# Designed miniproteins, single chains, continued (2): the designs that were tried, part 72

Each design is a single chain, and the fold is of that chain. pLDDT is the mean over its residues in the fold that is shown.

## One batch from the design tools (miniprotein)

Design m6650
Fold by ESMFold2-Fast:
Structure m6650 (fold): chain A 71 residues (1-71)
Amino acid sequence: SAEAEKLYKKGEEAFKAGDYEKALEYYEKAIALDPKFYRAYLGLAQVYAAMGDIEKAKEYLGKARELAAEA
């Protein structure tokens, strides 16, 4: 989805700016539009890792790997 891709890019911009809450919101919105968008799950994993939530980072990384293998 073009709309999911736009939300994903906004999430990347927020993450680069250090706005982790906003990055999570954009990545979650991208996933809501495209549940197979594995790059958005990679984005969530990156944000949770940066926040020190290693368990959630591993969960989302695993989900991203599953979806990427289905492509």
Scores: mean pLDDT 87

Design m6651
Fold by ESMFold2-Fast:
Structure m6651 (fold): chain A 83 residues (1-83)
Amino acid sequence: LSQQLQNEILEALFRMALSVTQIALQNAQARGDRQALLDSLQAGVRLLRRLLQQAEEANASQDLIDRIRQALADLERQLQEVS
């Protein structure tokens, strides 16, 4: 695959990961379900860590890597606040 195509695929996966995580968090918050909130944050952190590793191994754009790192840091902070 070309580097451009690899970056486009990783970008799409990152957007999907953020969307799925955000929906799960919003649903947990709407229900007032603390356990579901914790589970969703932990799942999001694991997903973004795997995606970050894949992006780094694929030599993805620095912009994409930085955005994944920022999203991961934000979820880790939220997890620590509710744990």
Scores: mean pLDDT 87

Design m6652
Fold by ESMFold2-Fast:
Structure m6652 (fold): chain A 70 residues (1-70)
Amino acid sequence: EIDAEIEGALIEIEIAVARLAYKNDPSPEVKEEAIRWLEKAKERAQNSTLSPEEKERVLKAIDEAIEEVK
């Protein structure tokens, strides 16, 4: 139902929200929540209608964000 471009944009917003949450409160609790949020975004990306190339790009961005907040 949702266009692949919109789906990709929503996943990118999810990544940004996780980063902002950690930046605002870098407590262990927020760090754990940010990682869980990013892991859920990764699952959404894997199950999305995005092209293989776009999936690879988004998954890489998620993995980089997870490493950034660790």
Scores: mean pLDDT 76

Design m6653
Fold by ESMFold2-Fast:
Structure m6653 (fold): chain A 61 residues (1-61)
Amino acid sequence: LSEEQKEFLEELDRRVTRLVAEGRLEEAVRLVAEKIEEYKDKDPELAKILERMLRSLEALL
C-alpha cells in the first residue's frame, strides 16, 4: 500500500471505530460501502481491503 492509501485507511478506521463505539453501526456500514463503490474501479486492492472491513462490520449486525 502507498503512504496515501495507508493514511486514508487510518482515517477511515478512526471514523468507523467512533461510529461503532457510539452504536451507529448502520452508518459505519454505509460509510465503508460508499468508499468501496468509490474505489472499486480506481483502486481494486484498496477496494478489497474495504470489502473485508465491511464484512467484519456486517458480522456485528
Scores: mean pLDDT 81

Design m6654
Fold by ESMFold2-Fast:
Structure m6654 (fold): chain A 68 residues (1-68)
Amino acid sequence: SPLEKAKEAIKKAMGPDGKVDIETAAEIISKYLGVPKEKAIEVLKKYDTDGDGKLSYGEAVLAIRDLL
């Protein structure tokens, strides 16, 4: 499914810190789920509790659910 492909792409895009950049996550969400990148960034930023511009896998998945 597109959702499963998005999740796999996010896992592959994670850095050595186990996190994914908001910009990268938004691009993946836009590509596989058809959500506008600007809207994806807005929602992803709500889950960036540390303010570091990066998300854990769990935070990214929660943001995806909010966008659907």
Scores: mean pLDDT 83

Design m6655
Fold by ESMFold2-Fast:
Structure m6655 (fold): chain A 59 residues (1-59)
Amino acid sequence: MVEEVLKLIKENKFDEAIKLLMEKSGLSEREAVNVVTAAALLIVAGDEEGARKLIEEHI
């Protein structure tokens, strides 16, 4: 589950990542956008494990 969200973010499929995170976590759209944005920034910075952990904290 976390890996699927992470994969979508790595593929720049942000709308799909947001939708999947909302479905799995129960987060609002605003909260899911914030999590996906933060995870994307971590991936760009080379911190893929930090991104994975962030997503796991919300599922």
Scores: mean pLDDT 83

Design m6656
Fold by ESMFold2-Fast:
Structure m6656 (fold): chain A 59 residues (1-59)
Amino acid sequence: MAEEIAKTVKDGFLEAGVPEEVAEKIAEEVKKLFEEDPSNTEKIRDYAVSKLEEELKKL
């Protein structure tokens, strides 16, 4: 499950034009958050969205 979420985040970031190195780092952070508390899916999603918005603003 955590690995699938990390892959989804990485793929989404790559499709948005975020560099692979950055996308992979954020995906790993999301995976760690999910491993710590799988029940907080909303917080994990909000974190991923916030990180995506930050990276898109830098492009």
Scores: mean pLDDT 77

Design m6657
Fold by ESMFold2-Fast:
Structure m6657 (fold): chain A 73 residues (1-73)
Amino acid sequence: MSKEEIIREVALDILLVAAEFSIEQAEKSKDPEKAKKFLEDAELAIEQALELDPDDPRAKELKKKLEELKKKL
């Protein structure tokens, strides 16, 4: 595995963890403005993750969950 591949995998993992955290914070937030900001942060992280790996099933699942939460705002 090249250094480039390792960096890409680490970046992908960081983005997915960030997206999961932001979605969780949005779900727990009682403040609509704060929830909206967390969903925006999650969307950016998911978009970047899909740029690194368009076929990542975790990123696709998180995108679906994000869209469901947006419908409730």
Scores: mean pLDDT 81

Design m6658
Fold by ESMFold2-Fast:
Structure m6658 (fold): chain A 61 residues (1-61)
Amino acid sequence: GAMAEEALRLLEEGRYEEARRLMLELGVPEDVIDRIIAAVKTGDPVIRAAALAEARRLLEE
């Protein structure tokens, strides 16, 4: 939905605290959110892409 799309956009833009708050409201566990944000923050494009794909899966399932 629109909130899931917004959370993914915030992650892609590096707005991690805003993304965390929205993901928590959507029912994603905090420890999972922390792992995703840490992976996205590494700057490795492969790790970042995998983390964004996992976030999408969690938000759309």
Scores: mean pLDDT 81

Design m6660
Fold by ESMFold2-Fast:
Structure m6660 (fold): chain A 55 residues (1-55)
Amino acid sequence: SLLEKAKKAIEEVIKRGKELGLSDEQIRNDAINVAKTLGASEEEAKKLVDEILKK
């Protein structure tokens, strides 16, 4: 589903950002943008990214 694809893409963006030493703010912004590109609304993208970042 679109949601499953978005979750995997967000997790990969977060992992890569951490490996590159990006700030938490930059990683969050990059992950939100990826979720939006995959069809999530601004609010859905923020909620999904924040949930994944909480671990």
Scores: mean pLDDT 81

Design m6661
Fold by ESMFold2-Fast:
Structure m6661 (fold): chain A 69 residues (1-69)
Amino acid sequence: DKKELRDEILKLIGQILRIIGEIIDLERQLKTAPPEQIPAIEAQIAALEAELAALKAKMDELSAQLDSL
């Protein structure tokens, strides 16, 4: 029902905000990181960006379901 979809959307928003915060922190680390650590930090950012994209896609699906009710 609409309540269950809204609760799932709110949960996904929380997860998205957490990941965005982690990306921002890693980007700050990247500015001061020694060259040997840069590839590892960039790999972590890329992994988090992929996770963020997947969560946004799921949110779009749930929002479309909510609009269809």
Scores: mean pLDDT 83

Design m6662
Fold by ESMFold2-Fast:
Structure m6662 (fold): chain A 79 residues (1-79)
Amino acid sequence: SNAELLKQALRRAAELVRKAAEAGDQKRAEQTAQDALDTAKSLGASPEVLKLAQEAAEAAKKGDTEKAIELLEKAAEAA
């Protein structure tokens, strides 16, 4: 159940980052990726998933929304 919730949350975060990027809202993309990392921590995600989610948050902060989306999708697959 926690694994399925985590997968859903990470896939949802990737979609929301994509929508924020389409709207030109980099701050929303950054916040969404950070919220995804915080959710992964709260749900007790594996070290692999946490690393991917952290790298996604860092990519979003640097304005690399395409990389952030890819990393969130990889985190969901690893969850």
Scores: mean pLDDT 88

Design m6663
Fold by ESMFold2-Fast:
Structure m6663 (fold): chain A 62 residues (1-62)
Amino acid sequence: ISEEEIKKILEEVGFSKEDLKDPGNFQRAIKKLQDMYNSGKLSEEQYKAVIKEIEKLRVSVK
């Protein structure tokens, strides 16, 4: 899954990568991503890749 695809998914959720540095916004984004996955709007591969990338953004301090 590409960086552009991840960015587009986050835009559909209504959050930028900068917003996800806030713990409250991060939790809301996770909830919305779970809802998208459960509704079939995201594949399992897309969901796992997006979750993994946003967790890295909070932990790795890049």
Scores: mean pLDDT 74

Design m6664
Fold by ESMFold2-Fast:
Structure m6664 (fold): chain A 94 residues (1-94)
Amino acid sequence: DPRRLRGLANGILLAEEDGDQAAIERYRERIRELLRDDPERREEALANLDYLLETVRSGRKKAEEIIKEKQSEELRKQFERNQELARKALLRNA
């Protein structure tokens, strides 16, 4: 079910934003259960989620480094606003 898989992926992204590693692992387990009878699709879905999580983590780290280097309060507020908008989009589509 593509809608259900998307909901689980969005749940993982929200848990990552909250730093909730236990929730990430619970969502990963639900994906394994959902795709238990399709091992190729299961491995692809988990690999795609790992890639997405690494992309999000890398982007956040780069943004934090730029904000720190520039000592810009405006850039920090923009980053926080963008994170809030992204969170609201994930919640709306979860």
Scores: mean pLDDT 76

Design m6665
Fold by ESMFold2-Fast:
Structure m6665 (fold): chain A 57 residues (1-57)
Amino acid sequence: DKKSLEKAKKAAEKLQKKGILTEEQAQAIKNAKSVEELSEAISKLSEEQQEALRLEA
């Protein structure tokens, strides 16, 4: 849903600033237009990166 997309994008920006996500990984999440695209972008992250994203969101 839209709220989940918004939270994930904000979390990705914070993690990029912390150096946990690369610029490319954060851009993929921010460029997601649907929950399906978001899930695809997240699935390419490491387990640690996925956990960090959930904690920030």
Scores: mean pLDDT 79

Design m6666
Fold by ESMFold2-Fast:
Structure m6666 (fold): chain A 59 residues (1-59)
Amino acid sequence: SARARQFLVREGGLSEEVAEEVARLLDEGRLDEAAKLIVRHTGLSEETALTAARTLAAL
């Protein structure tokens, strides 16, 4: 969703391209893959990234 993409850029500090890919994965229900991208680009733990992915999927 556009809201998840904007949140990932503004609050998550991700690049627009990475935020778009994460938002696409969230829209497809691919939470584990979205969380892995968040880990790769932020250095957060997998558990924290998965929690973030679930929260963003609700936006």
Scores: mean pLDDT 79

Design m6667
Fold by ESMFold2-Fast:
Structure m6667 (fold): chain A 57 residues (1-57)
Amino acid sequence: MDELSPQELQEARDLLEQGKSVEEVAKELAEKYGKDEKSVKEAISEYIKRGVLPEPK
């Protein structure tokens, strides 16, 4: 299970608060950190479900 680092979580939060979709945020983070986009998207969705990240607007 690939967890997001604290830095990646903060960037995901900032992007979601800017109104970007989960798909857009996952793509940007995957490109920046050299990770698989699908894995990053699943991680973001799980963190939103747990209340760690905000829901997209």
Scores: mean pLDDT 78

Design m6668
Fold by ESMFold2-Fast:
Structure m6668 (fold): chain A 59 residues (1-59)
Amino acid sequence: SLEELVRAAREAIAELEREGALSEGQALLAEAARLVAERPGEGLREAEERLRRRREELA
């Protein structure tokens, strides 16, 4: 859902801030927003998967 996507993005940004890479979090959020805007259904799913993979990399 959009709420889950936003939550994932916030968590990813928080993790990147802790690692000292805040700009990378901003880039991830911008990419997620673009995907949702271009194709709401498919773009949302793709953005959610990308943010999920990034969170796993930071864990």
Scores: mean pLDDT 67

Design m6669
Fold by ESMFold2-Fast:
Structure m6669 (fold): chain A 68 residues (1-68)
Amino acid sequence: KKEYIRELDKDNVFSEGAIETISKRTEGATKEQIDQIINLAIERNKEFIAAGGKVSPADVDKAIKEVL
């Protein structure tokens, strides 16, 4: 599942901690739900990513709570 999450992070914009957080908290989730979480985290942080930032564990936590 962690490998699948890394594949979805094609632009390498997630921190390693963010990928770890998604992996641990989505053990029972579908691939569609994981896709939604990743897309939502990127969308909500797009300005920060554009400035060279990485999505943090806290950012993905917010996306997980919205989707799951």
Scores: mean pLDDT 77

Design m6670
Fold by ESMFold2-Fast:
Parts: C-alpha cells; sequence; structure tokens
Structure m6670 (fold): chain A 68 residues (1-68)
C-alpha cells in the first residue's frame, strides 16, 4: 500500500547514518545529506520518482518526498 511504502521509506532514511531525515506534516519526508549521503539521495530520487504514488524532488543536498 502507499502508506506501507511511505512508512518503509521513513524508517530506511531515519536508520541511515549518512542522512538527517525527518517527517514534516502528515505525508512528507525531508532528508538532508551528511558525509557520504549525497549519492544515497541521488539513487533514492531515481527509484522513488518512478512510483506514481510519490512526488520526489532533490534540491542541492535535500531530498523531499511527498505521499500523493
Amino acid sequence: SAIELFIGTVLRFIGDPRLSASIQGENTIVATALEGGQAVLEEELEILKADPRLEASLEGDTLTITLK
């Protein structure tokens, strides 16, 4: 489900020491790259932007993912 995808993404990002991740509002994840994290955000963007249930954008070192 879309909710399971969102929760799984939250837990994956919060558990990654290369990222500083937080939930904003009810349906948005914001993850900022720490040392070694930029490539992780770029890879996650390519995967997540392909899912039509999500909006994903990367601006500098910050990836924003919103559940539609």
Scores: mean pLDDT 84

Design m6671
Fold by ESMFold2-Fast:
Structure m6671 (fold): chain A 98 residues (1-98)
Amino acid sequence: SEVERLRKEAEEIYKEGEKALEEGDVKKALEQAKRLIKIAIEAIKLGDYELAIEMAERAIELAEKAIEIATDPEEILEAEILIGLAGIVIGLAKLLMG
């Protein structure tokens, strides 16, 4: 299943993001959050709106944790942008579910 492939990829991406945060690698954590947003958009294209919301929420979690440890204003701005984009994806998925 294409959905099962996306779920497996998302789990690996999320684990890489959590590991990056543990290592203090804000840039890598934000890159994983960005990849989760791409997975969420692909899930919308497949009509799996629940998966899209779940992956976008995981992206927000990584970005929020990145803000807590970030010292570079550009990294904080990138994290805020990713949180905003993930929020838009969640809103779109909820709209399409109704």
Scores: mean pLDDT 91

Design m6672
Fold by ESMFold2-Fast:
Structure m6672 (fold): chain A 107 residues (1-107)
Amino acid sequence: ARAVAERLRAEADRLAREAEEAYRKGDYETAARLYLEAAQLYIAAGLSYARAGDYRAAAEAFARAAELAERVARLGEEGKVSRETAEEARALAELARGLAEEAAARA
């Protein structure tokens, strides 16, 4: 579980960096897609850490997922991405935040 979690986190880190590059280039739809993909992988990493009993690492992964999803939601507020993408991002941020709080309570 921990080795799987670490691989998922590393892939999420890579996608988050690619999203940041797309954002700097003004490609907001690509940035949003990559941020949401990274957030989903951070959630998967967090669940894998939790299965391994590593609730501290799980909480950190879930918090990172929430942060990236919130960035996409803000892009929606700025009119830089579709409303549908912004709504998906808000839902994912709420889910990830709840998971982070639960994991932190068990850490």
Scores: mean pLDDT 90

Design m6673
Fold by ESMFold2-Fast:
Structure m6673 (fold): chain A 86 residues (1-86)
Amino acid sequence: MESALEASRAAREAARAAAKSGPKGAPGASAAAIGSAGALFGAELGEEHAREGARGAAGGAEAAAERSGTEEAKEAARRAREAAER
């Protein structure tokens, strides 16, 4: 499950980046963290569940990046999105 592991890694990076955004990124950070956990848990259960978690993480990371405007969050969101589409 290469896509699932890649999605989990990207989602984890997105959650970390979103956390650095502070209060403005809080809703996106929460969504990215939940999606990251879902992707990791889904990877253990199967590729399909990991992809669902990755999509959630990508959405959360994108929201956090938009709120914070950090390049780190934006890059992490892009990687999470690419991984989720595989």
Scores: mean pLDDT 62

Design m6674
Fold by ESMFold2-Fast:
Structure m6674 (fold): chain A 60 residues (1-60)
Amino acid sequence: STEEKLEKTLEEIEEAIKNKDGDKAFKIYEEFRKEAVEKGELTEEELVERATEAVEKVES
């Protein structure tokens, strides 16, 4: 499902941020956005909100 793909993608972004690889985190984010948001499976607002929460959780 899109939710399962989103959860996995957020975990990969969190791992990249923990490794201080912002470029990798951004590429993972953009790939998922193109696959899910552009197909209308998820809104860009929902993706941004959940990605922001994931990043803040790792940095806190």
Scores: mean pLDDT 79

Design m6675
Fold by ESMFold2-Fast:
Structure m6675 (fold): chain A 68 residues (1-68)
Amino acid sequence: SIEDKVRAFMERLGVKTFNAEELGELISEVRGISRELALELARTYMDLKGVKTLNAEEAVELLENYPL
């Protein structure tokens, strides 16, 4: 599941929240898109939300509900 992938990625990085770079790497791995495009998407999303980090639940919501 997407939740399992997000949890495993957090465990691998040793983090409790994702910054833009970490979120970009997660998006790249889950969606199979380039790291550059994934990082641009992460930064754009976080800027639109006005946040500097996402927790696991917020990352799952992004990956399930925003396919592009």
Scores: mean pLDDT 84

Design m6676
Fold by ESMFold2-Fast:
Structure m6676 (fold): chain A 59 residues (1-59)
Amino acid sequence: MPLSPEEARELGERGAARLKELYGASEEQVEEVIRRAEAAKTEMEADGAIAGMAVRLGQ
C-alpha cells in the first residue's frame, strides 16, 4: 500500500522505538531506521527497513 510521508515517518518512529525497547538500539541505529522508513514507498518497504535492523541487532 502506498504511504504518505507522514505515515512513513510514523511507522519508522514506532519501529525504531520497538527496536530500542527490545534490542537496545543506539540513537544512531534509531535514526538510521527512521531515515530508511521515511524513504519507503510502501508499508512493506518500511517494515523491511525495521526488520533488517532487528536482524542486525539480534546478531
Scores: mean pLDDT 75

Design m6677
Fold by ESMFold2-Fast:
Structure m6677 (fold): chain A 71 residues (1-71)
Amino acid sequence: ELEKLRELGKKIHAVSLFPLLFDPDPEVRAKAAYMLGEIGDPSAVGALERLLSDPDPRVREAAREALEKIG
């Protein structure tokens, strides 16, 4: 099923970015959040919601925008 393969690919890509959401560099965390928003996999929602409380305002903004893109 083409649709299942595409969704599986999105989930694998999204999950591979999860460690970057905990990176000590706020620029890396913000970029990872942005990429998760572009991927649009709903499995990222919980991780992105945690970033809304990040100490860096750039990371919080990236998480907010990513959540808007996912739904």
Scores: mean pLDDT 80

Design m6678
Fold by ESMFold2-Fast:
Structure m6678 (fold): chain A 64 residues (1-64)
Amino acid sequence: MKTVTLTGLSRGAAEAIAQGVADLDPSAEARVEGDTATVKSNTDEAVQAAIRAAEQLGGTATVE
């Protein structure tokens, strides 16, 4: 399982990324807190999608 912390996002962007991760990996755990989203997933595809979406929206991704 990989943990990714996404920062510098609007609340809507963080929620959209969390939903996208859940669609790719239904076992994933996603938590949104203000401008920060924390995503835990067993799927590299879901993790990479979250990172790319965050960067495209001007945010920053930090991987465990």
Scores: mean pLDDT 79

Design m6679
Fold by ESMFold2-Fast:
Structure m6679 (fold): chain A 61 residues (1-61)
Amino acid sequence: SLAEEGRRLREEGERAYEEGNLEEAAKLFDQAVRKFAEAGDFEGMLEAGRKLAEVREELAR
């Protein structure tokens, strides 16, 4: 399902973040937000969007 794809992308983004690959993490979280949006999964969108915002803030430093 689209929600399952969103969850997988979020998990991949979390792994990239743990590895210090902030650019890849941002890309993956952005993709996760879009998949959750397509699925109508508001909770998934909020979780992925929050993580995306955190990574983007770190990239701006």
Scores: mean pLDDT 86

Design m6680
Fold by ESMFold2-Fast:
Structure m6680 (fold): chain A 90 residues (1-90)
Amino acid sequence: MKRTLEERLERAKEGTNNILKMAEVNKLSEDETLEMLKLLISHLLLQARLEGATLEEIRAMVEVILKIASKYLSDKSVEKLRKFAEELLA
C-alpha cells in the first residue's frame, strides 16, 4: 500500500510539473493553466479509482497537486482546483 501511494504521488507531481512547464513555455493565461490542471486532475483521479486506490490515497494526490500549483497560481485559482476535485470525489 505505501509503495503504491508513493508511486501515485510521484505521478501527480510529474503531471502537475509538466502542465506548469508547458503553460510557461506556451505563455498560457492563469485561466488556461487552471483548465489544463482540471483535465489532469480528472484523468489522474479516474485512473486511480479504476486501479482500486483508496479515497485517502486519492485525497493525498489532490493535496500534492494543489501544493505544487500554489507556487505558480493565485489563491483563488488553487481554491477553484480544490472545489473541482471535491466535486469529482462527491
Scores: mean pLDDT 84

Design m6681
Fold by ESMFold2-Fast:
Formats: sequence, C-alpha cells, structure tokens
Structure m6681 (fold): chain A 91 residues (1-91)
Amino acid sequence: ALPSAEELQAAADETLAALRADAPMAEIAALLERLLGLAEALDLPEHIIAALRGLLELVRGRDALSPAERAQAEATVEAARAVGLLLLAER
C-alpha cells in the first residue's frame, strides 16, 4: 500500500522535532530511515532521495551535527515533506 499523507507528515515532523531537540544521533538515524523508506515508496524525485541518503550517512558518521549541518538536515526533511504532500494531494 502507498504511504498516507498522515504517515509522511508524522515521520517528517518527528524527524524535525528530534533534530531541533538535539536528540541522540541513533534516534535521528532511525527516524531518517523511516522517512527515506516513505520517500522511496512514494517515488520522490531522485535529488530528494539522494539528499535523505546523504543525510542518513552523515548522521551515522557523527557524534553530533554542526549548526550548518543541522540547518541543512532540517531543510532536507522539510523539502521531502513538502514534495511528498504535493504528490499525495494529486491522487
């Protein structure tokens, strides 16, 4: 079954909340894995999928994110949410 708009929004919002709360990298990685799985299931544009994969690899390789890395991570998650919700609205 295709992911719902509610599932995508919840996954993105949970990931953004974890990023903003300075959650442990392992928690952020698990949330990004879920969001990436939803993005792949929805066939989001390759540049968004690639950005989410790159972010997941970064988080797995870090003890903490710099302010610039965190801002880029938040922008990536927000872009995935926005594009995914637009695609779901056309169904």
Scores: mean pLDDT 85

Design m6682
Fold by ESMFold2-Fast:
Structure m6682 (fold): chain A 61 residues (1-61)
Amino acid sequence: DVEAVERRLVELYLQGKISGEVATEAFRLLEAGRYEEARELLIAAGVSEEEADEIVRLAQE
C-alpha cells in the first residue's frame, strides 16, 4: 500500500526520527521491491526493527 508507506515515512520525518534523504531513499527502495535494503536503511537510521518490519509489510500489500 503505497499511500500507507508514504504516510509512515512522512510521519517519521516530521517527528525527527529520520532525515528527508533517508525517507526519500527508503521510499524508492520499497517501490523497487528492494525490501531488505529498505529495512536495513531504516534500522541504520534509528527506526525500530518493529516499525521497519511494519513499513516493509505495508509496501508488500
Scores: mean pLDDT 86

Design m6683
Fold by ESMFold2-Fast:
Structure m6683 (fold): chain A 58 residues (1-58)
Amino acid sequence: SSLENATEEQIKLMEEYAKELEKRGEKDVAKNIYKQLADYFESRGEKEKAEEYRKKAE
């Protein structure tokens, strides 16, 4: 819900932050962000990107 009002720039920052958390081994926090990104792209009709992030959130 919070990401539905996000700008494209904010989404890019969230993507970078999630990747950084994953590199640090904070996988649970990264998965939560990937889940939010998947929901965002799904709401925008970007099914391929939504599926990619959904898989990362597993």
Scores: mean pLDDT 81

Design m6684
Fold by ESMFold2-Fast:
Structure m6684 (fold): chain A 58 residues (1-58)
Amino acid sequence: STAARIAALEAQIATLRGAIAELEAEYAATGDPALRASIAELRALLDALEAELARLRA
């Protein structure tokens, strides 16, 4: 159902936001360029998931 997909997508977005926040904190401490690349990839995925959530709610 649409409601079930929305709930699953919201859970995925929440988990991903948490992962990004942890990596951003580590990047702030270390300056590791590998972390910067990982953060950029996860942010792109987050944007795609948020766009899909918006589409499902339209």
Scores: mean pLDDT 89

Design m6685
Fold by ESMFold2-Fast:
Structure m6685 (fold): chain A 62 residues (1-62)
Amino acid sequence: SLEEEEKRKKQIENFKKGMLDYAKKKYPNDPEKLQKYMEFIDEKVKITEELLERERARRAAA
């Protein structure tokens, strides 16, 4: 449902924000490590979202 999709996106965004805030605190004077950590978080979130969408599409097609 639309509500479930909205809730899921909000949960992912909140988690991502928390992790990014943590990373900024952890690497305040190391922009290279901060950037790498942020990229890792973004990639992990993207992969998770894509896998969930692919599984949903597969289930709908079956």
Scores: mean pLDDT 76

Design m6686
Fold by ESMFold2-Fast:
Structure m6686 (fold): chain A 70 residues (1-70)
Amino acid sequence: LSEELELEAEAALEVMKASISLKFGDKEGAREAAKKLRELAEEAERKGYLELAEEIRKQAEEIEEEVAKL
């Protein structure tokens, strides 16, 4: 896999983990996933994958908003 595809795959896995955590009220699990997504977005941005970085950052923000409702 290219670095871009690897980051995309890792982000998809973290989004899946967050979705499961949110469904079962696991705030800590969802926060960990959101934190990992922010780290992946920063890595994507540093590597010049700006569109991917913005997409991942938005996913992290959405998860953080849902955590705040729990």
Scores: mean pLDDT 86

Design m6687
Fold by ESMFold2-Fast:
Structure m6687 (fold): chain A 87 residues (1-87)
Amino acid sequence: KKEEAERYLTAGELALRFELYDHAIRNYEKAIELDPNNADAWLFLGEAYLKKGEYEKAISYFEKALQIDPNNERAKKLLEEAKKKLE
């Protein structure tokens, strides 16, 4: 399961790099379904929603990433960025 989840993470990261946000989201959702304790999957799902302008969803997913890995500096920075976008 973890190895399969990691393959979906890699596919999502590639899609995110090419700005294919909906494809990235689908791959990250599959990664989370297989390994819900992978903080990076929640972080990258949040990043994809942030780039789509869905700030409330992005905040929720960054908060999930921080529940799993509370010292994730990237998740903290992106959470504050998403909150700033909501004013």
Scores: mean pLDDT 85

Design m6688
Fold by ESMFold2-Fast:
Structure m6688 (fold): chain A 114 residues (1-114)
Amino acid sequence: APVSITMSGGGTVPEGGSVTLTGKVSGMDLSKYPAEWLRRRPGQPEELLGTIFPDGTVRIAPRYQGRLTISRDDANQTVYLDMRDLRLEDSGTYYIQLNGGEYRGEGVELRVVR
């Protein structure tokens, strides 16, 4: 079966709020691979927000530590990004990638408003 990644969550959320973004994987065993969360914004380079490894180890980019939490549920083939204390600059298209970018979700939009 082909590998697919279905992204969900996002939408329009107020500043100071919280959101959970979700990536669900099919066609491969998620438990074998690190998963990376990335963001795209118009006119800016793609940014790595953090990585979660098969052993549950998480690395979050220093400027997002304390606001972002990454978790995985390998039994349900799912990776989560929880964001709190949302800021206007958190607006963008969020997605996961697996196996060094070989597999990538299409992305989910988050718009943070005042």
Scores: mean pLDDT 87

